# Designed miniproteins, single chains, continued (5): the designs that were tried, part 74

Each design is a single chain, and the fold is of that chain. pLDDT is the mean over its residues in the fold that is shown.

## One batch from the design tools (miniprotein)

Design m18729
Fold by ESMFold2-Fast:
Structure m18729 (fold): chain A 77 residues (1-77)
Amino acid sequence: VEEVTKEIVELTKEAIEAFLAGDYEKAEELDKKAVELLKEAVEKLLKEGKEEEAQKLLEAVQAVVDAHREAVEAKLA
């Protein structure tokens, strides 16, 4: 669980960094992979009754997004 959380967080961070660098194709590929892994990990955790771990995973990913939100929104404007 901790390892998959780190992988998803790193992919999300890399996708945001690629987007900020103007590499939109790379950003899209990395984002797609991160979303797929996140969905699978959350579904597995919920099926196993690990709701707290699923919530922590979602919070970790959201924290990365929130940290870059201002920069992403400025680039989209």
Scores: mean pLDDT 75

Design m18730
Fold by ESMFold2-Fast:
Structure m18730 (fold): chain A 66 residues (1-66)
Amino acid sequence: AQKYLAEAIALLKAGKPEEAKKQAEKAIEADPNYAGAWAVLGLALGALGEKEEAKEYFEKARELAA
């Protein structure tokens, strides 16, 4: 799970949000309770212009972090 999240963050920093999305999705598949993975998925979708989906995933990350 952490390996996929680290890769997703690196891809976001490199300006590759589509690839970051795929790695974040893999992190969620490995651990659906991993708040960081939902947050990174939200960031990737925000970078792709998917504003409403990004909000939903940020909300999910917030719920899991509480």
Scores: mean pLDDT 81

Design m18731
Fold by ESMFold2-Fast:
Structure m18731 (fold): chain A 65 residues (1-65)
Amino acid sequence: SSSLKKWKEELSKPVPKDMTDEEAKELADKALKVAKDSIDEAKKLLAQSSRENGEVGSKMITYLE
């Protein structure tokens, strides 16, 4: 549930002066993966909520894809 929060904290750390372009690319790839995982987690939460509201949750999941 705190995947975005943990990644936000990691991204707030100062960039090391000796960081390579490859290391920066790896961090970007990890950030994208965490964002995707957070979307999947949000979909699960919306699916739970849609048990109460049906169509509303289903439409929201569609927008998240």
Scores: mean pLDDT 64

Design m18733
Fold by ESMFold2-Fast:
Order: C-alpha cells, then structure tokens, then sequence
Structure m18733 (fold): chain A 71 residues (1-71)
C-alpha cells in the first residue's frame, strides 16, 4: 500500500519519525499489514529503538513493535 510505504519512509527520517509513529499506530487500528509490510515495519521500528536519542520516540517504537509482533 502507498500509505504504509510513506509511513515507513517517514519512520526512517529523524525529522518525521515522531509523526510517523503516530500515523503507524492509527494505520494498524484500521488495516492489517501484509507479511511483507510487517517485516519492513518491524525492521524500521528496531532501527529506531537502537539508534534514537529521543526517549519518547524510543518508547513509542517499543510499544508499537510489541503490538505488531503480537498480531
């Protein structure tokens, strides 16, 4: 989906990551990720958790990662 591709792109950009995490949270409430999309999202979230210097961004990424892995 174009929408999820744009969210993933924004997750990989430090300036847009905070907004992208909120968009991802909203997206997964309404839409089911394909296996391919799920793998891409998990990879992006793991990078954010490893590399982010913002504790709020890191915490949000960890919460979303847990939610996505449980589904």
Amino acid sequence: SKDIDEIIEKLENEETVEGALSLLEKYIEDYKLTPEEKERVIAALKKIIEESKDEEVKKKAEELLKKIEEK
Scores: mean pLDDT 82

Design m18735
Fold by ESMFold2-Fast:
Structure m18735 (fold): chain A 97 residues (1-97)
Amino acid sequence: SAAAEAARAGGEAAAEAAKAGDAKAAAEAGGRAGEAARAAANAADASAAGRAAGEGGAEAAKLAVGPAGAAAGAAAAIAGIGGGGEGALANGGRIGE
């Protein structure tokens, strides 16, 4: 979906900002992508798997040290949200076979 693509692009931007040492830009890019993913999840009402993946990424970020860890966690959470949504759809179709 367009929202999943936006979440991926935001995650890439967050990773790029983290490489540059710009924790603030990384957090902003991660936040925008996270909002896009949540908006898509809310609209589709298939949100549980995506949110759970996002929460897992946030938990991992708390175990990492410093701003680089926080940025990596945000990128992972966003990627998890996108992947979780796609995985849920694929699993639903497979089970429905």
Scores: mean pLDDT 52

Design m18736
Fold by ESMFold2-Fast:
Structure m18736 (fold): chain A 76 residues (1-76)
Amino acid sequence: MRVKVMAGDDLVAEVEVAEDATAADVLRAVEEKAGLPAEGLGLLYDGRYLAPDEPLRAFGLRDGSVLELGGAPVAP
């Protein structure tokens, strides 16, 4: 499926991921495609933080869904 990743109002990247892809897979694809460091960043969908190892399909994402790139609290 294809998803759009936004940082605020800016489109960072549109990435194609597997149906069972995780938030970590999307962050890696965004880092690779947009050339930005993804460490310390997280993804939000519908205002909810996505755990890096949770499958996106479990959140009801579909082709054309929009994810938000934001700061995530990373345990030391």
Scores: mean pLDDT 73

Design m18737
Fold by ESMFold2-Fast:
Structure m18737 (fold): chain A 66 residues (1-66)
Amino acid sequence: SRAVARLVAAKLLVAAGEFEEAKELAIELAREGHLEEAREVAEALKKAGAEEEAEEVYRAVEEAEE
């Protein structure tokens, strides 16, 4: 599935230290309604120490929940 493929890609980007690219993919996931996948990327970012990028993803998820 496209959502799972993008989730895997975003998690690989987090592991590679590419936090901005991972954030952009997660925001796209949230805007498309894939809120659980976006949250998983945010948690991976937070665990990696990318707190600002994680907060931006959480904000996108909150906006998409409307």
Scores: mean pLDDT 85

Design m18738
Fold by ESMFold2-Fast:
Structure m18738 (fold): chain A 93 residues (1-93)
Amino acid sequence: SADELAREAIALAEEAKRLAEQGRVAEALELLEKALELLRKAYKLGAKPELLIAAAEAIIEAAKAVLEAATTREEILKAIALILRAIGLILEV
């Protein structure tokens, strides 16, 4: 269901935050890209607004953890892009 996709996005974002806090930035970014893709699918399929907002907030929090752990320009730019994409989705909800 759409709501299940949003919950899966939250779970992936929470795992990405844990990986970022461990310095595993590349793995965290990979999970965040998957979380954002699930969030976009959940939005298109009509998931509940509160779940879409919660998933976007989880992605933003995990991307902030990536910014704190990131050591390369590429990692920093990818994390910023994820934050902006998640904010953009919230504004459409």
Scores: mean pLDDT 89

Design m18739
Fold by ESMFold2-Fast:
Structure m18739 (fold): chain A 61 residues (1-61)
Amino acid sequence: AEADALAEAGRRGEQAYNMPSKELVDAARAAGFDLPDEARDMPREEVLKLILDVSDKAIAA
């Protein structure tokens, strides 16, 4: 059902939001983002902000 597909997409978004900082940092590093080691101890929201900042600088280069 279409409702099931939308619910699964929503769950993926929720899972990413609920992912611990350490897993987010590891995933970002696996994708080629160079994050500081201190990011593993930061709140998830600050880790996401760092990933966006690094991404913006890479795109601008």
Scores: mean pLDDT 65

Design m18740
Fold by ESMFold2-Fast:
Structure m18740 (fold): chain A 54 residues (1-54)
Amino acid sequence: SLPATPERFREALKKLLEAIESGDKEAVEKARADTQYLARQLPREELERIATKV
């Protein structure tokens, strides 16, 4: 698996938002799990910085 990076977390958030907008429950569940996994591996300050710019 690829390392947890700010870029990967941003990509996961983008996919989560796209899945929510599409109404695909399976895609939302997968994207949510991927986003949560990456969030647990990144420092809080980095997560907050990404969230405020999305």
Scores: mean pLDDT 76

Design m18741
Fold by ESMFold2-Fast:
Structure m18741 (fold): chain A 62 residues (1-62)
Amino acid sequence: MKEEIEKLAEELEKLADYWESQGLTDIAKVLREGAKKVREAKSLEEAQKIVDETFAKVKELR
């Protein structure tokens, strides 16, 4: 379970690096904060909820 949570956090960080390279630093910041919260999650279900909330915030910035 910890390995799955870490993979989710790493995917958010990779996506943040991509958006930062496109000049979208606000989106990148939201994704990096999401990755940090994912690593603090107590369960995979909590981690997935944080991922979903992070993407919802990204959509509001677009």
Scores: mean pLDDT 81

Design m18742
Fold by ESMFold2-Fast:
Structure m18742 (fold): chain A 60 residues (1-60)
Amino acid sequence: SEAAREYARQIARELLYSGASEEEIVEIVTKELQERFGLSPEDARELAKQVLKELKEEEK
């Protein structure tokens, strides 16, 4: 959903600014998406990876 994606982008960006690794960001975002939006572990991880990839591409 749009709300889940926006939330994922927000926390991923905050974690990037704090110096977290890509693996740490994916794990944290995956957990948050499951807890707040009820996504399955598979869907949450896929969304977390996609959001991180998009953020990295936007910073180029």
Scores: mean pLDDT 82

Design m18743
Fold by ESMFold2-Fast:
Structure m18743 (fold): chain A 63 residues (1-63)
Amino acid sequence: LKEEAVRLLIEAGLSEELARKIVDGLVANPTPVVAGIALKELIEAGASREVAEEAVRLALESA
């Protein structure tokens, strides 16, 4: 799940470093507030809303 979230983000064009940092941060603190921040950061980094939402869902499911 966590590795799937990271892979999805890399396929969407994000760097591995950024993808892992955001996913790891969310898994370490899986709150709605942190999930909302992660979603916004992913979209600002170039992920589509659908990809960002799926990555956040996978990260939360792995936490």
Scores: mean pLDDT 81

Design m18744
Fold by ESMFold2-Fast:
Structure m18744 (fold): chain A 88 residues (1-88)
Amino acid sequence: MYKLSEEEIRETALAAVELIREAIAAEKAGDLSKAAAHAAAAGILAAELSLSGADELAELINEAVRALNAGDLEKAEELAREVEELAE
């Protein structure tokens, strides 16, 4: 089974936060294709985190991706902050 180290889990979670924030910026700019691409990339990182046992981080990232897909940018940013705080 593909498993990330504790350091790699932290780095992966922070990379997902960056992708979520880039998706929010793209949505605000009206670039829906770029926003969807960044959200999809964050979802892939959430799957890697889940496979490595980081289920809480994975769930928060998946919730943020769902918020982005629903156009709830405020909720997506709140969830991104929660991921960042847990990844410290």
Scores: mean pLDDT 85

Design m18745
Fold by ESMFold2-Fast:
Structure m18745 (fold): chain A 68 residues (1-68)
Amino acid sequence: MIEEIAARDPALAEVYKKHPPKNEEKARALAERTIALALERFGTTEALRDSRKNAEIAGRMLLEAEEE
């Protein structure tokens, strides 16, 4: 939520105020899926710190864009 983002990064919160997400449910689902894929593929969320591994996870999420 914007309040949680403001506590972590005020600059990012300002960006969200200018461009509020139209679909918060999709944003949350995307975040949860990213964590799940990091654990499945690399066994650790620390893979998200590696730019290449993070890009691989993002690429897989794009291929799995359908989610119900």
Scores: mean pLDDT 60

Design m18746
Fold by ESMFold2-Fast:
Structure m18746 (fold): chain A 60 residues (1-60)
Amino acid sequence: SADDDIEGAKNALKAAQEAKSRAEALAALHEARRIYESSTDPEAIELAKKAIEAAEKKIA
């Protein structure tokens, strides 16, 4: 559901921001990409996009 996607994207963003290792950042990136590709909710898509950007900065 949209609410589940929004919550998932918020959790992925938090995980990306709090990631202490490359593996944690990659896990957050994977989850964020899953939501970005499957969600139809604009809020979930924007949050997932932010999570992807945050995770990519951690693994760069």
Scores: mean pLDDT 86

Design m18747
Fold by ESMFold2-Fast:
Structure m18747 (fold): chain A 59 residues (1-59)
Amino acid sequence: MREEEERRRERRKVTAEAALGLEKAAESFEEHYKIELSEEERREREEAIRELKEEIERL
């Protein structure tokens, strides 16, 4: 019962951390290869990263 709840929470956390890692990796690739992003695309990525961090902190 508690184990199942903790397992679901851990899975959610790992998934969110993986997603955050991918977003950060994409940012690093764009910076390294000098890929130009629109202001909208940059804002959307920053927003996604912020939301993922908030979700991880809530778990």
Scores: mean pLDDT 77

Design m18748
Fold by ESMFold2-Fast:
Structure m18748 (fold): chain A 71 residues (1-71)
Amino acid sequence: PLTLPPDAKLTKEQVKQVLENLRIGYENMGLLTPELKERFDKAEEELLKKIDENGYITAQELTKLVSKALK
């Protein structure tokens, strides 16, 4: 689980690292399907776009978008 405070401001590098750690975790559990990988890639694109627009994204926004991708 993400352990960051909900209002923590994340950079592009931090967002990429969090998502990569999630991918590795799911891969190690044998749960990283091609569909799930594509959903993570799309979530990363949406998060990076928000950072380009606002300068940052919060840990809460990251968690919500990742949860949507896993649904």
Scores: mean pLDDT 78

Design m18749
Fold by ESMFold2-Fast:
Order: C-alpha cells, then structure tokens, then sequence
Structure m18749 (fold): chain A 64 residues (1-64)
C-alpha cells in the first residue's frame, strides 16, 4: 500500500517540478518567478515525502 502511495507522490512531485520549471522559463514578473519557485519546492517536498514511504519511491527521487 505505502509503496504505490510513495511512487504516486514522487510522480506528482516530478510533475510539479516540471510545471514550475516551465513557468520559470516563461516568467516575466517577480510574482510569476515566485509562483514557479513555489511549485518546484512543493514538488521536491512531495518527492521527499514519497521517498519516506517506500524504498522504490526513494530511489526514483534520488534519480531525479
């Protein structure tokens, strides 16, 4: 149960990091830059939490 949940959190985190990076590439204002950074940090946090739930999720997080 925790294995699948951990992997789901890492995949969601990877998606948020990618979305945040894309927003940062297009950012033209400080507010947009802040939003992009917030998404990246939230994504990293989810990946970290996923890694705590399962070894497979942790390995995927470390590979990112």
Amino acid sequence: MDRERGLELVEEGERLVKEGKEKLKKAKTIEEITEGIALVLRGIGLMFDGGLLSEEARERFLAA
Scores: mean pLDDT 79

Design m18750
Fold by ESMFold2-Fast:
Structure m18750 (fold): chain A 73 residues (1-73)
Amino acid sequence: MEVLDIRKRVSEMTREDGEALRKRALELGYTHLRLIGEKSGEVAVYRVTEEGLTPLTRFKEDDIVRVEFLKEE
C-alpha cells in the first residue's frame, strides 16, 4: 500500500488531481484509490482503469487528509 498525505475538501478535488492520482496508481500497479476524510474515515473509493477512475462508493463530504493506493487482495 502507498499513502499520499493531501489536505483538500472532497468538493475541491479537480479532474487534474484525480488524473495525477490515477496515473501514479497505474504506474505502480495499484487497482484502487481510497480517500480518507478527517472526520468520516473512508469518504470515497475508486477503481483505477486506463480510461479513468470509477467511483465505487457514494462520496461523504469531508476534508481529505490521506489518499491510500490499494491492490485488490
Scores: mean pLDDT 77

Design m18751
Fold by ESMFold2-Fast:
Structure m18751 (fold): chain A 83 residues (1-83)
Amino acid sequence: SEAEIKKKIEELKKEIKELKLERGILEGIIRILEGVINLLRKKGVPEEELKPLEEKIEKLKEKIEEIEKKIKELEEKIKELEK
């Protein structure tokens, strides 16, 4: 029914909003970690000591890519339902 389609679209829009918020938080964490790495490099900390922080950033970037993929899938589902 029309009403069930509207409910599903609203639920998908809520999920997209939550995923966008999560993405924003992770992007903020990455910026903080990049700032920390830059500060530690300036203080002469060896690259070997920084490697675990760089690996943490890469894992966070992978999570962002997964979130962006989910957002695109949900946006495509909304487009299918609006047809």
Scores: mean pLDDT 89

Design m18752
Fold by ESMFold2-Fast:
Structure m18752 (fold): chain A 67 residues (1-67)
Amino acid sequence: SRAEGERHFREGVAAFAAGDYEGAVRHLEEAIRLFEEELARAPDPRVQVLLDAARSLRAEALARLGR
C-alpha cells in the first residue's frame, strides 16, 4: 500500500541518518517496490516524488557501503 511504502521510506531515512546504510537499503528497496506498484495502478505525482527520493537515497546508501 501507499501508506506502507511511506512507512518504509521513513524507516529508510531514519536508518540512513543513524549510519545504518544496510538497513537504509533494505527499507528503501521495499519502499521503491511499493511505490512502483502504486504507480502501475494509477499515475500520482506525489508518489513519483517519493519514488525518486527513495531511489536517490538508496543510491547514496549503496555508495556509503562501497557498492
Scores: mean pLDDT 89

Design m18753
Fold by ESMFold2-Fast:
Structure m18753 (fold): chain A 114 residues (1-114)
Amino acid sequence: SALAERVVELARELAELAERLAELAAARGDDALAARARELAVGLRALLPAFAAARDPEALERAARHLEEAVEHVERAIEALRAGDLAAARAHLDEAARHAGEAVIAVSEAQAAE
């Protein structure tokens, strides 16, 4: 479905942005932030087949909204890190991870097998 394709596209975009954040954090010596961003990217890539298999339109719509919010937060984390605001970068990554988790829950609850 178009919604499942959008959710997969958003999850891939989020994973790519999280990898970029991890590289930038590592370059600045923030190994903890780099590790957390990398975990988000790895987790999202592992869940791509589940997002692609999802069929519930309401669950997909909720997942898309949460992934869009997560993308915005990772972009803000990257901007904050480039500006030297480590506290803001960490706060935005925390919000991105929370939204990504909500997207996973929405899709998982709608699937017949958990």
Scores: mean pLDDT 87

Design m18754
Fold by ESMFold2-Fast:
Structure m18754 (fold): chain A 58 residues (1-58)
Amino acid sequence: EEKIVAIFEEVLKTSPVGIHDSFFELGGHSLLAVKLVDRVEKEFGIKLPDTFFVEGNF
């Protein structure tokens, strides 16, 4: 799960709102959602449902 936290942090660092906001609070912006899902899928070799970023399951 440490890798998930690192991916989350990396995606948020590149966002204009910074790393102090949760992805859920960003409103599940589609660009950030796609990047986050892609990173997690690559790291764990799994497929995430499209509801994952909406529910904020981190």
Scores: mean pLDDT 55

Design m18755
Fold by ESMFold2-Fast:
Structure m18755 (fold): chain A 86 residues (1-86)
Amino acid sequence: MTVEVTLRGASPGEILAVLGEAIQGMLNGGELETRVEGDTVTITMRGADENSANGVIEAARGVESRGGRVEIRREGDTLRVTVTGP
């Protein structure tokens, strides 16, 4: 599947946690793309498995400890994770 994580207002540590899980997913094959636009970071994994997707989701939820929010939606074969900092 494709996993797309959009982080807005996330700390560098929160971004690195998500990116680390995404990089681990690449060791099983697939593609990783990153985009930075102002305060928004988008990390896209193509060819992710369920374990890689779950790891990325758990890392993204770290923002909730700072009063941030995580929204998860499935659109066909794409899992979209939207992370908003406090």
Scores: mean pLDDT 81

Design m18756
Fold by ESMFold2-Fast:
Structure m18756 (fold): chain A 82 residues (1-82)
Amino acid sequence: SAEEYLKKGEEYFKQGKYDEALEYYKKAVELEPENAKYWEALLQALSAIPNLTPEQQAAKDEALEKLIELGVKELVEAVEKV
C-alpha cells in the first residue's frame, strides 16, 4: 500500500539512505497520485536533503506543482518560508 511505502521511505530517510527513501516515497505518490499526503511527504523529504542533484530538484519541482494542483497552498507557503 501507499502507506507502507511511505513508512519504508521514512525508515530509509532516518538512516541517511536518501536514494532508497526517495524511491519508496515516489512509489507512494505513484500508487495514490491524487492524495496530497504522499506528495507532501516527498516534498518535505526533498527539502531536508542538502545539495540536491538535478534529478532530485526536478522531483521537488514536480511535487510542488502537484500540491498546487491539488489545492494544498497552505503547505506550499510553509515550505517556501524555510
Scores: mean pLDDT 79

Design m18757
Fold by ESMFold2-Fast:
Structure m18757 (fold): chain A 67 residues (1-67)
Amino acid sequence: MKEAEEAIKTVPPEVAEKLKTLLNQIEKAKKMKEEALKRNNEKGVKQAEENIKSLEEEIKELIEKAK
């Protein structure tokens, strides 16, 4: 997420560390989605997509509050 990567350079260190953690969690969730797709696990794909969306919303809230 470009906005989160740019925000890490401008926000307080504590917020930057949390953004980095959320970005890592999104990457893991995307890998889980890929594995679910390879296994034809439609339920797993939907769960991973919902998790990614929730994490992206948390990142947006942190960036907005840090402005």
Scores: mean pLDDT 80

Design m18758
Fold by ESMFold2-Fast:
Structure m18758 (fold): chain A 62 residues (1-62)
Amino acid sequence: LKGAVVEALEDYKATKPEELDLKKGELLEVLEIVDDTHLLVKSLKTGKIGLVPRYLLKLIKK
């Protein structure tokens, strides 16, 4: 997953300062696997970095 591009499956509003807002269809780069439930990602649209729940993301196959 690290270095992979993922797509947001639905809109998400950050509930904590370390989390990232998501828009459905947004593309993000996986920077780190933080734990079983969260990834550290960078938005390819905004350049913002933050934590997002893994269940909201779909791996893009090249």
Scores: mean pLDDT 79

Design m18759
Fold by ESMFold2-Fast:
Structure m18759 (fold): chain A 87 residues (1-87)
Amino acid sequence: GKIPMSKAGQLAIEAALEALKKAKGKGLSLAIAGALIAIGADFMESLGRDASRDLVEAGRLALEAARLAGSKEGERLAEEAIRLAEA
C-alpha cells in the first residue's frame, strides 16, 4: 500500500480533525498545526527515522485544540495518541 501510518499518527490526525469540526480562531490554528506535525512525523517514522517526540507534540496540540473546541471525542483520541507515542 501507500506509506503506512502509525497508530499514534493516525489517532493524532483523527483528534485534530475532530477538533477542526468545531474549532474557531486559536483552536483552528492548533488543530491544523497538530495535523501537519502528525503527518510529517508519521512520514519520518515510515522512513525509519525516530519521530516519537514529534508525534507526542502533535497529540498535545490536537488535545489543546479539542479542549478549546469543546470536542470530547477529540480529547479522547488525542490522549490515546500521546499515550501510544510515549510507549
Scores: mean pLDDT 76

Design m18760
Fold by ESMFold2-Fast:
Structure m18760 (fold): chain A 83 residues (1-83)
Amino acid sequence: MKLEEAKKLFREGEKLFDEGKYEEAIALYEQALELAKDDYGLRSRIYNHIAKAYKKLGKEEAAKEAQLQSMEYAVLYAREKLK
């Protein structure tokens, strides 16, 4: 149940990002992260989108931190999937 809610919030955030509403998109992405605690693949994708949104807002340090989180969760997802 929580994972489907996280995916819905992520999709809503992507729509806001496409509309240029980057700060509102980040708020929805952060809500999606709170619900997606155990989904490393989804967390990686959400952090990548947070990084892109921060870069659009000129917040380079925040964008770099989010990109590092995206990469860390991508590695965890790959390791988990290999079992």
Scores: mean pLDDT 84

Design m18761
Fold by ESMFold2-Fast:
Parts: sequence; structure tokens; C-alpha cells
Structure m18761 (fold): chain A 87 residues (1-87)
Amino acid sequence: DDASKVLFYLTIGDYVKAAQILEKLVKEHPNDAGYHYLLGVSYEGLKNYVKAAEAYEKALKLDPNYLLAKKGLARVKEKLKELGIVL
């Protein structure tokens, strides 16, 4: 079960394996806001803030009331400001 594997890898902090499974899941289920959100969490764990922001924005485009994705995007945009990166 890919969903159980994703949750397991996120729980233990294996963001590389979580991202690999989630990249497959978002291709298979492009309209699933939850998978885009979890991909954002995984990229954020990898400190890839640009890809994390893109994933959170896709989650919000699919579900504009996705509070966790809104918080993730705000957090990642703040990190990008600290690094001097403009999206």
C-alpha cells in the first residue's frame, strides 16, 4: 500500500523515499490535493523549498481551503525570503 509507505517514511523522516512514492502518486492521481500536499512536506524535509512551494500551490489550486497546505506554503515562502530566493 503506497499510502501506508508514504506515511511510514514521513514519520521516520525518510523524505527521499516519501518523495519518490509521492511523485508517482501525483502523476497517477493529479487532482488529489492530499498527495500534492504530502509531496510539499517531503520536498520541505529535503530543504527543496522551491519544489515544496510548487507542490503546496498545486494542493491549494485543487482545494483552496486546505489549511495545512496554506500553512506549508507560508512557511516555505518565509524560508525562501531568508535565502534571498524570489519565486
Scores: mean pLDDT 89

Design m18762
Fold by ESMFold2-Fast:
Structure m18762 (fold): chain A 55 residues (1-55)
Amino acid sequence: MSLTEISELVARAYREAGGDPERFRALVDEQAATLDPESAALLRKAGDAVVNRLR
């Protein structure tokens, strides 16, 4: 999976969460569970970066 595809998955999860950080984390984890281990690790890392920026 490409970095562009990972970014699109993160953006979709963020929009669907509607500003709820717990829902965003749950959506990211659900998507990661359907991916291969390397892609799942990249998705979780990208999600963590978004949460850290929200403070």
Scores: mean pLDDT 78

Design m18763
Fold by ESMFold2-Fast:
Structure m18763 (fold): chain A 66 residues (1-66)
Amino acid sequence: MAEQLVEEGKAAYKAGDYERALELFTEAVNLGSPEGAALAAAVYWHLGDEEKADEWNAKAQELRGG
């Protein structure tokens, strides 16, 4: 389930639909996906929001550390 959301989010990101990509990655994170959190961070970094990117990277580390 989470892997499917990550895949759909990557497709949205490639299409330039960053809002949809973030929604899908956030849903993957709600299911415990560290990859979803890392990709959400990458989207925010690409958009220039370094603070949000850092927050999502921290979330990815927490999910991987458990």
Scores: mean pLDDT 82

Design m18764
Fold by ESMFold2-Fast:
Structure m18764 (fold): chain A 63 residues (1-63)
Amino acid sequence: MEITEEQRKILDSRLPEAKKLIEEGDYEALEELIRELARETGLSEADVRAYLFAQISREKKKE
């Protein structure tokens, strides 16, 4: 896997914040969060965005 367990833990810890920003339509704040997470994890912004959206989509299907 391209993503480590430490990187996943960091992304998952910010997932509730990302979900709230998406639900509120605050895409400017979401892009800032994605950029911060990319810097912290060393992943690309595209990879961070893809991960967050995939996880949020899965959680919405469970609820």
Scores: mean pLDDT 77

Design m18765
Fold by ESMFold2-Fast:
Structure m18765 (fold): chain A 60 residues (1-60)
Amino acid sequence: GAEVATVTEDYVATTPAELTLAKGETVEILATLDDGTLVARSLVTGATGLVPAQYLKVLA
């Protein structure tokens, strides 16, 4: 499986390309962009989108 991270704080999408996440959700990390933004898939909804890395804690 891909790398998994936990959402540390609620994040509300500001653009259609971004993913809205609630604190405590788990996401699958699909890619890391040059600006520190991650492409993630919600394990709750299955939706894919951009998330600022500061809102995620990567699991070991």
Scores: mean pLDDT 79

Design m18766
Fold by ESMFold2-Fast:
Structure m18766 (fold): chain A 70 residues (1-70)
Amino acid sequence: SNVEQLIEVSKSDAQTLYEKLKYFLETKDLSLLNSDEIKFLVAESEKTGKKLLDIVKDLYSQLKTQVESE
């Protein structure tokens, strides 16, 4: 899934990635995301035609389920 690919690219745990995406959704600030995470999100936006915010929202929803199930 896209969330699994983002976790692999992120090189962080699911909890850390979840908190970074949450920060972006609340603040619109990309500063907590590393360059590889940003490149992945931009590439998914370009590939799908979805807005970056919608890509992040979808991935955040998937990560929330994963983090809360552990």
Scores: mean pLDDT 81

Design m18767
Fold by ESMFold2-Fast:
Structure m18767 (fold): chain A 73 residues (1-73)
Amino acid sequence: MIIKFTVSKKQAEELWKKLFSEYKADDEQMSQIRFVGGELKEDTEVEVVIFVKNKKDEEIAKKIKEWVEEYKK
């Protein structure tokens, strides 16, 4: 299963930090998460793409979705 979120560049930077610090994602889990939008443009949207292979990936995706929804409110 593939889960996609569209976030701002600022949100993407905050999410990247949360993945390492709060969510404690390991190298395998991090390899399932892609940030599409690049460092090279200002004021661009970033797509976060999660390739879900197991239930642990689903749990991380759920946490990301909840955080993104809270940030937009």
Scores: mean pLDDT 70

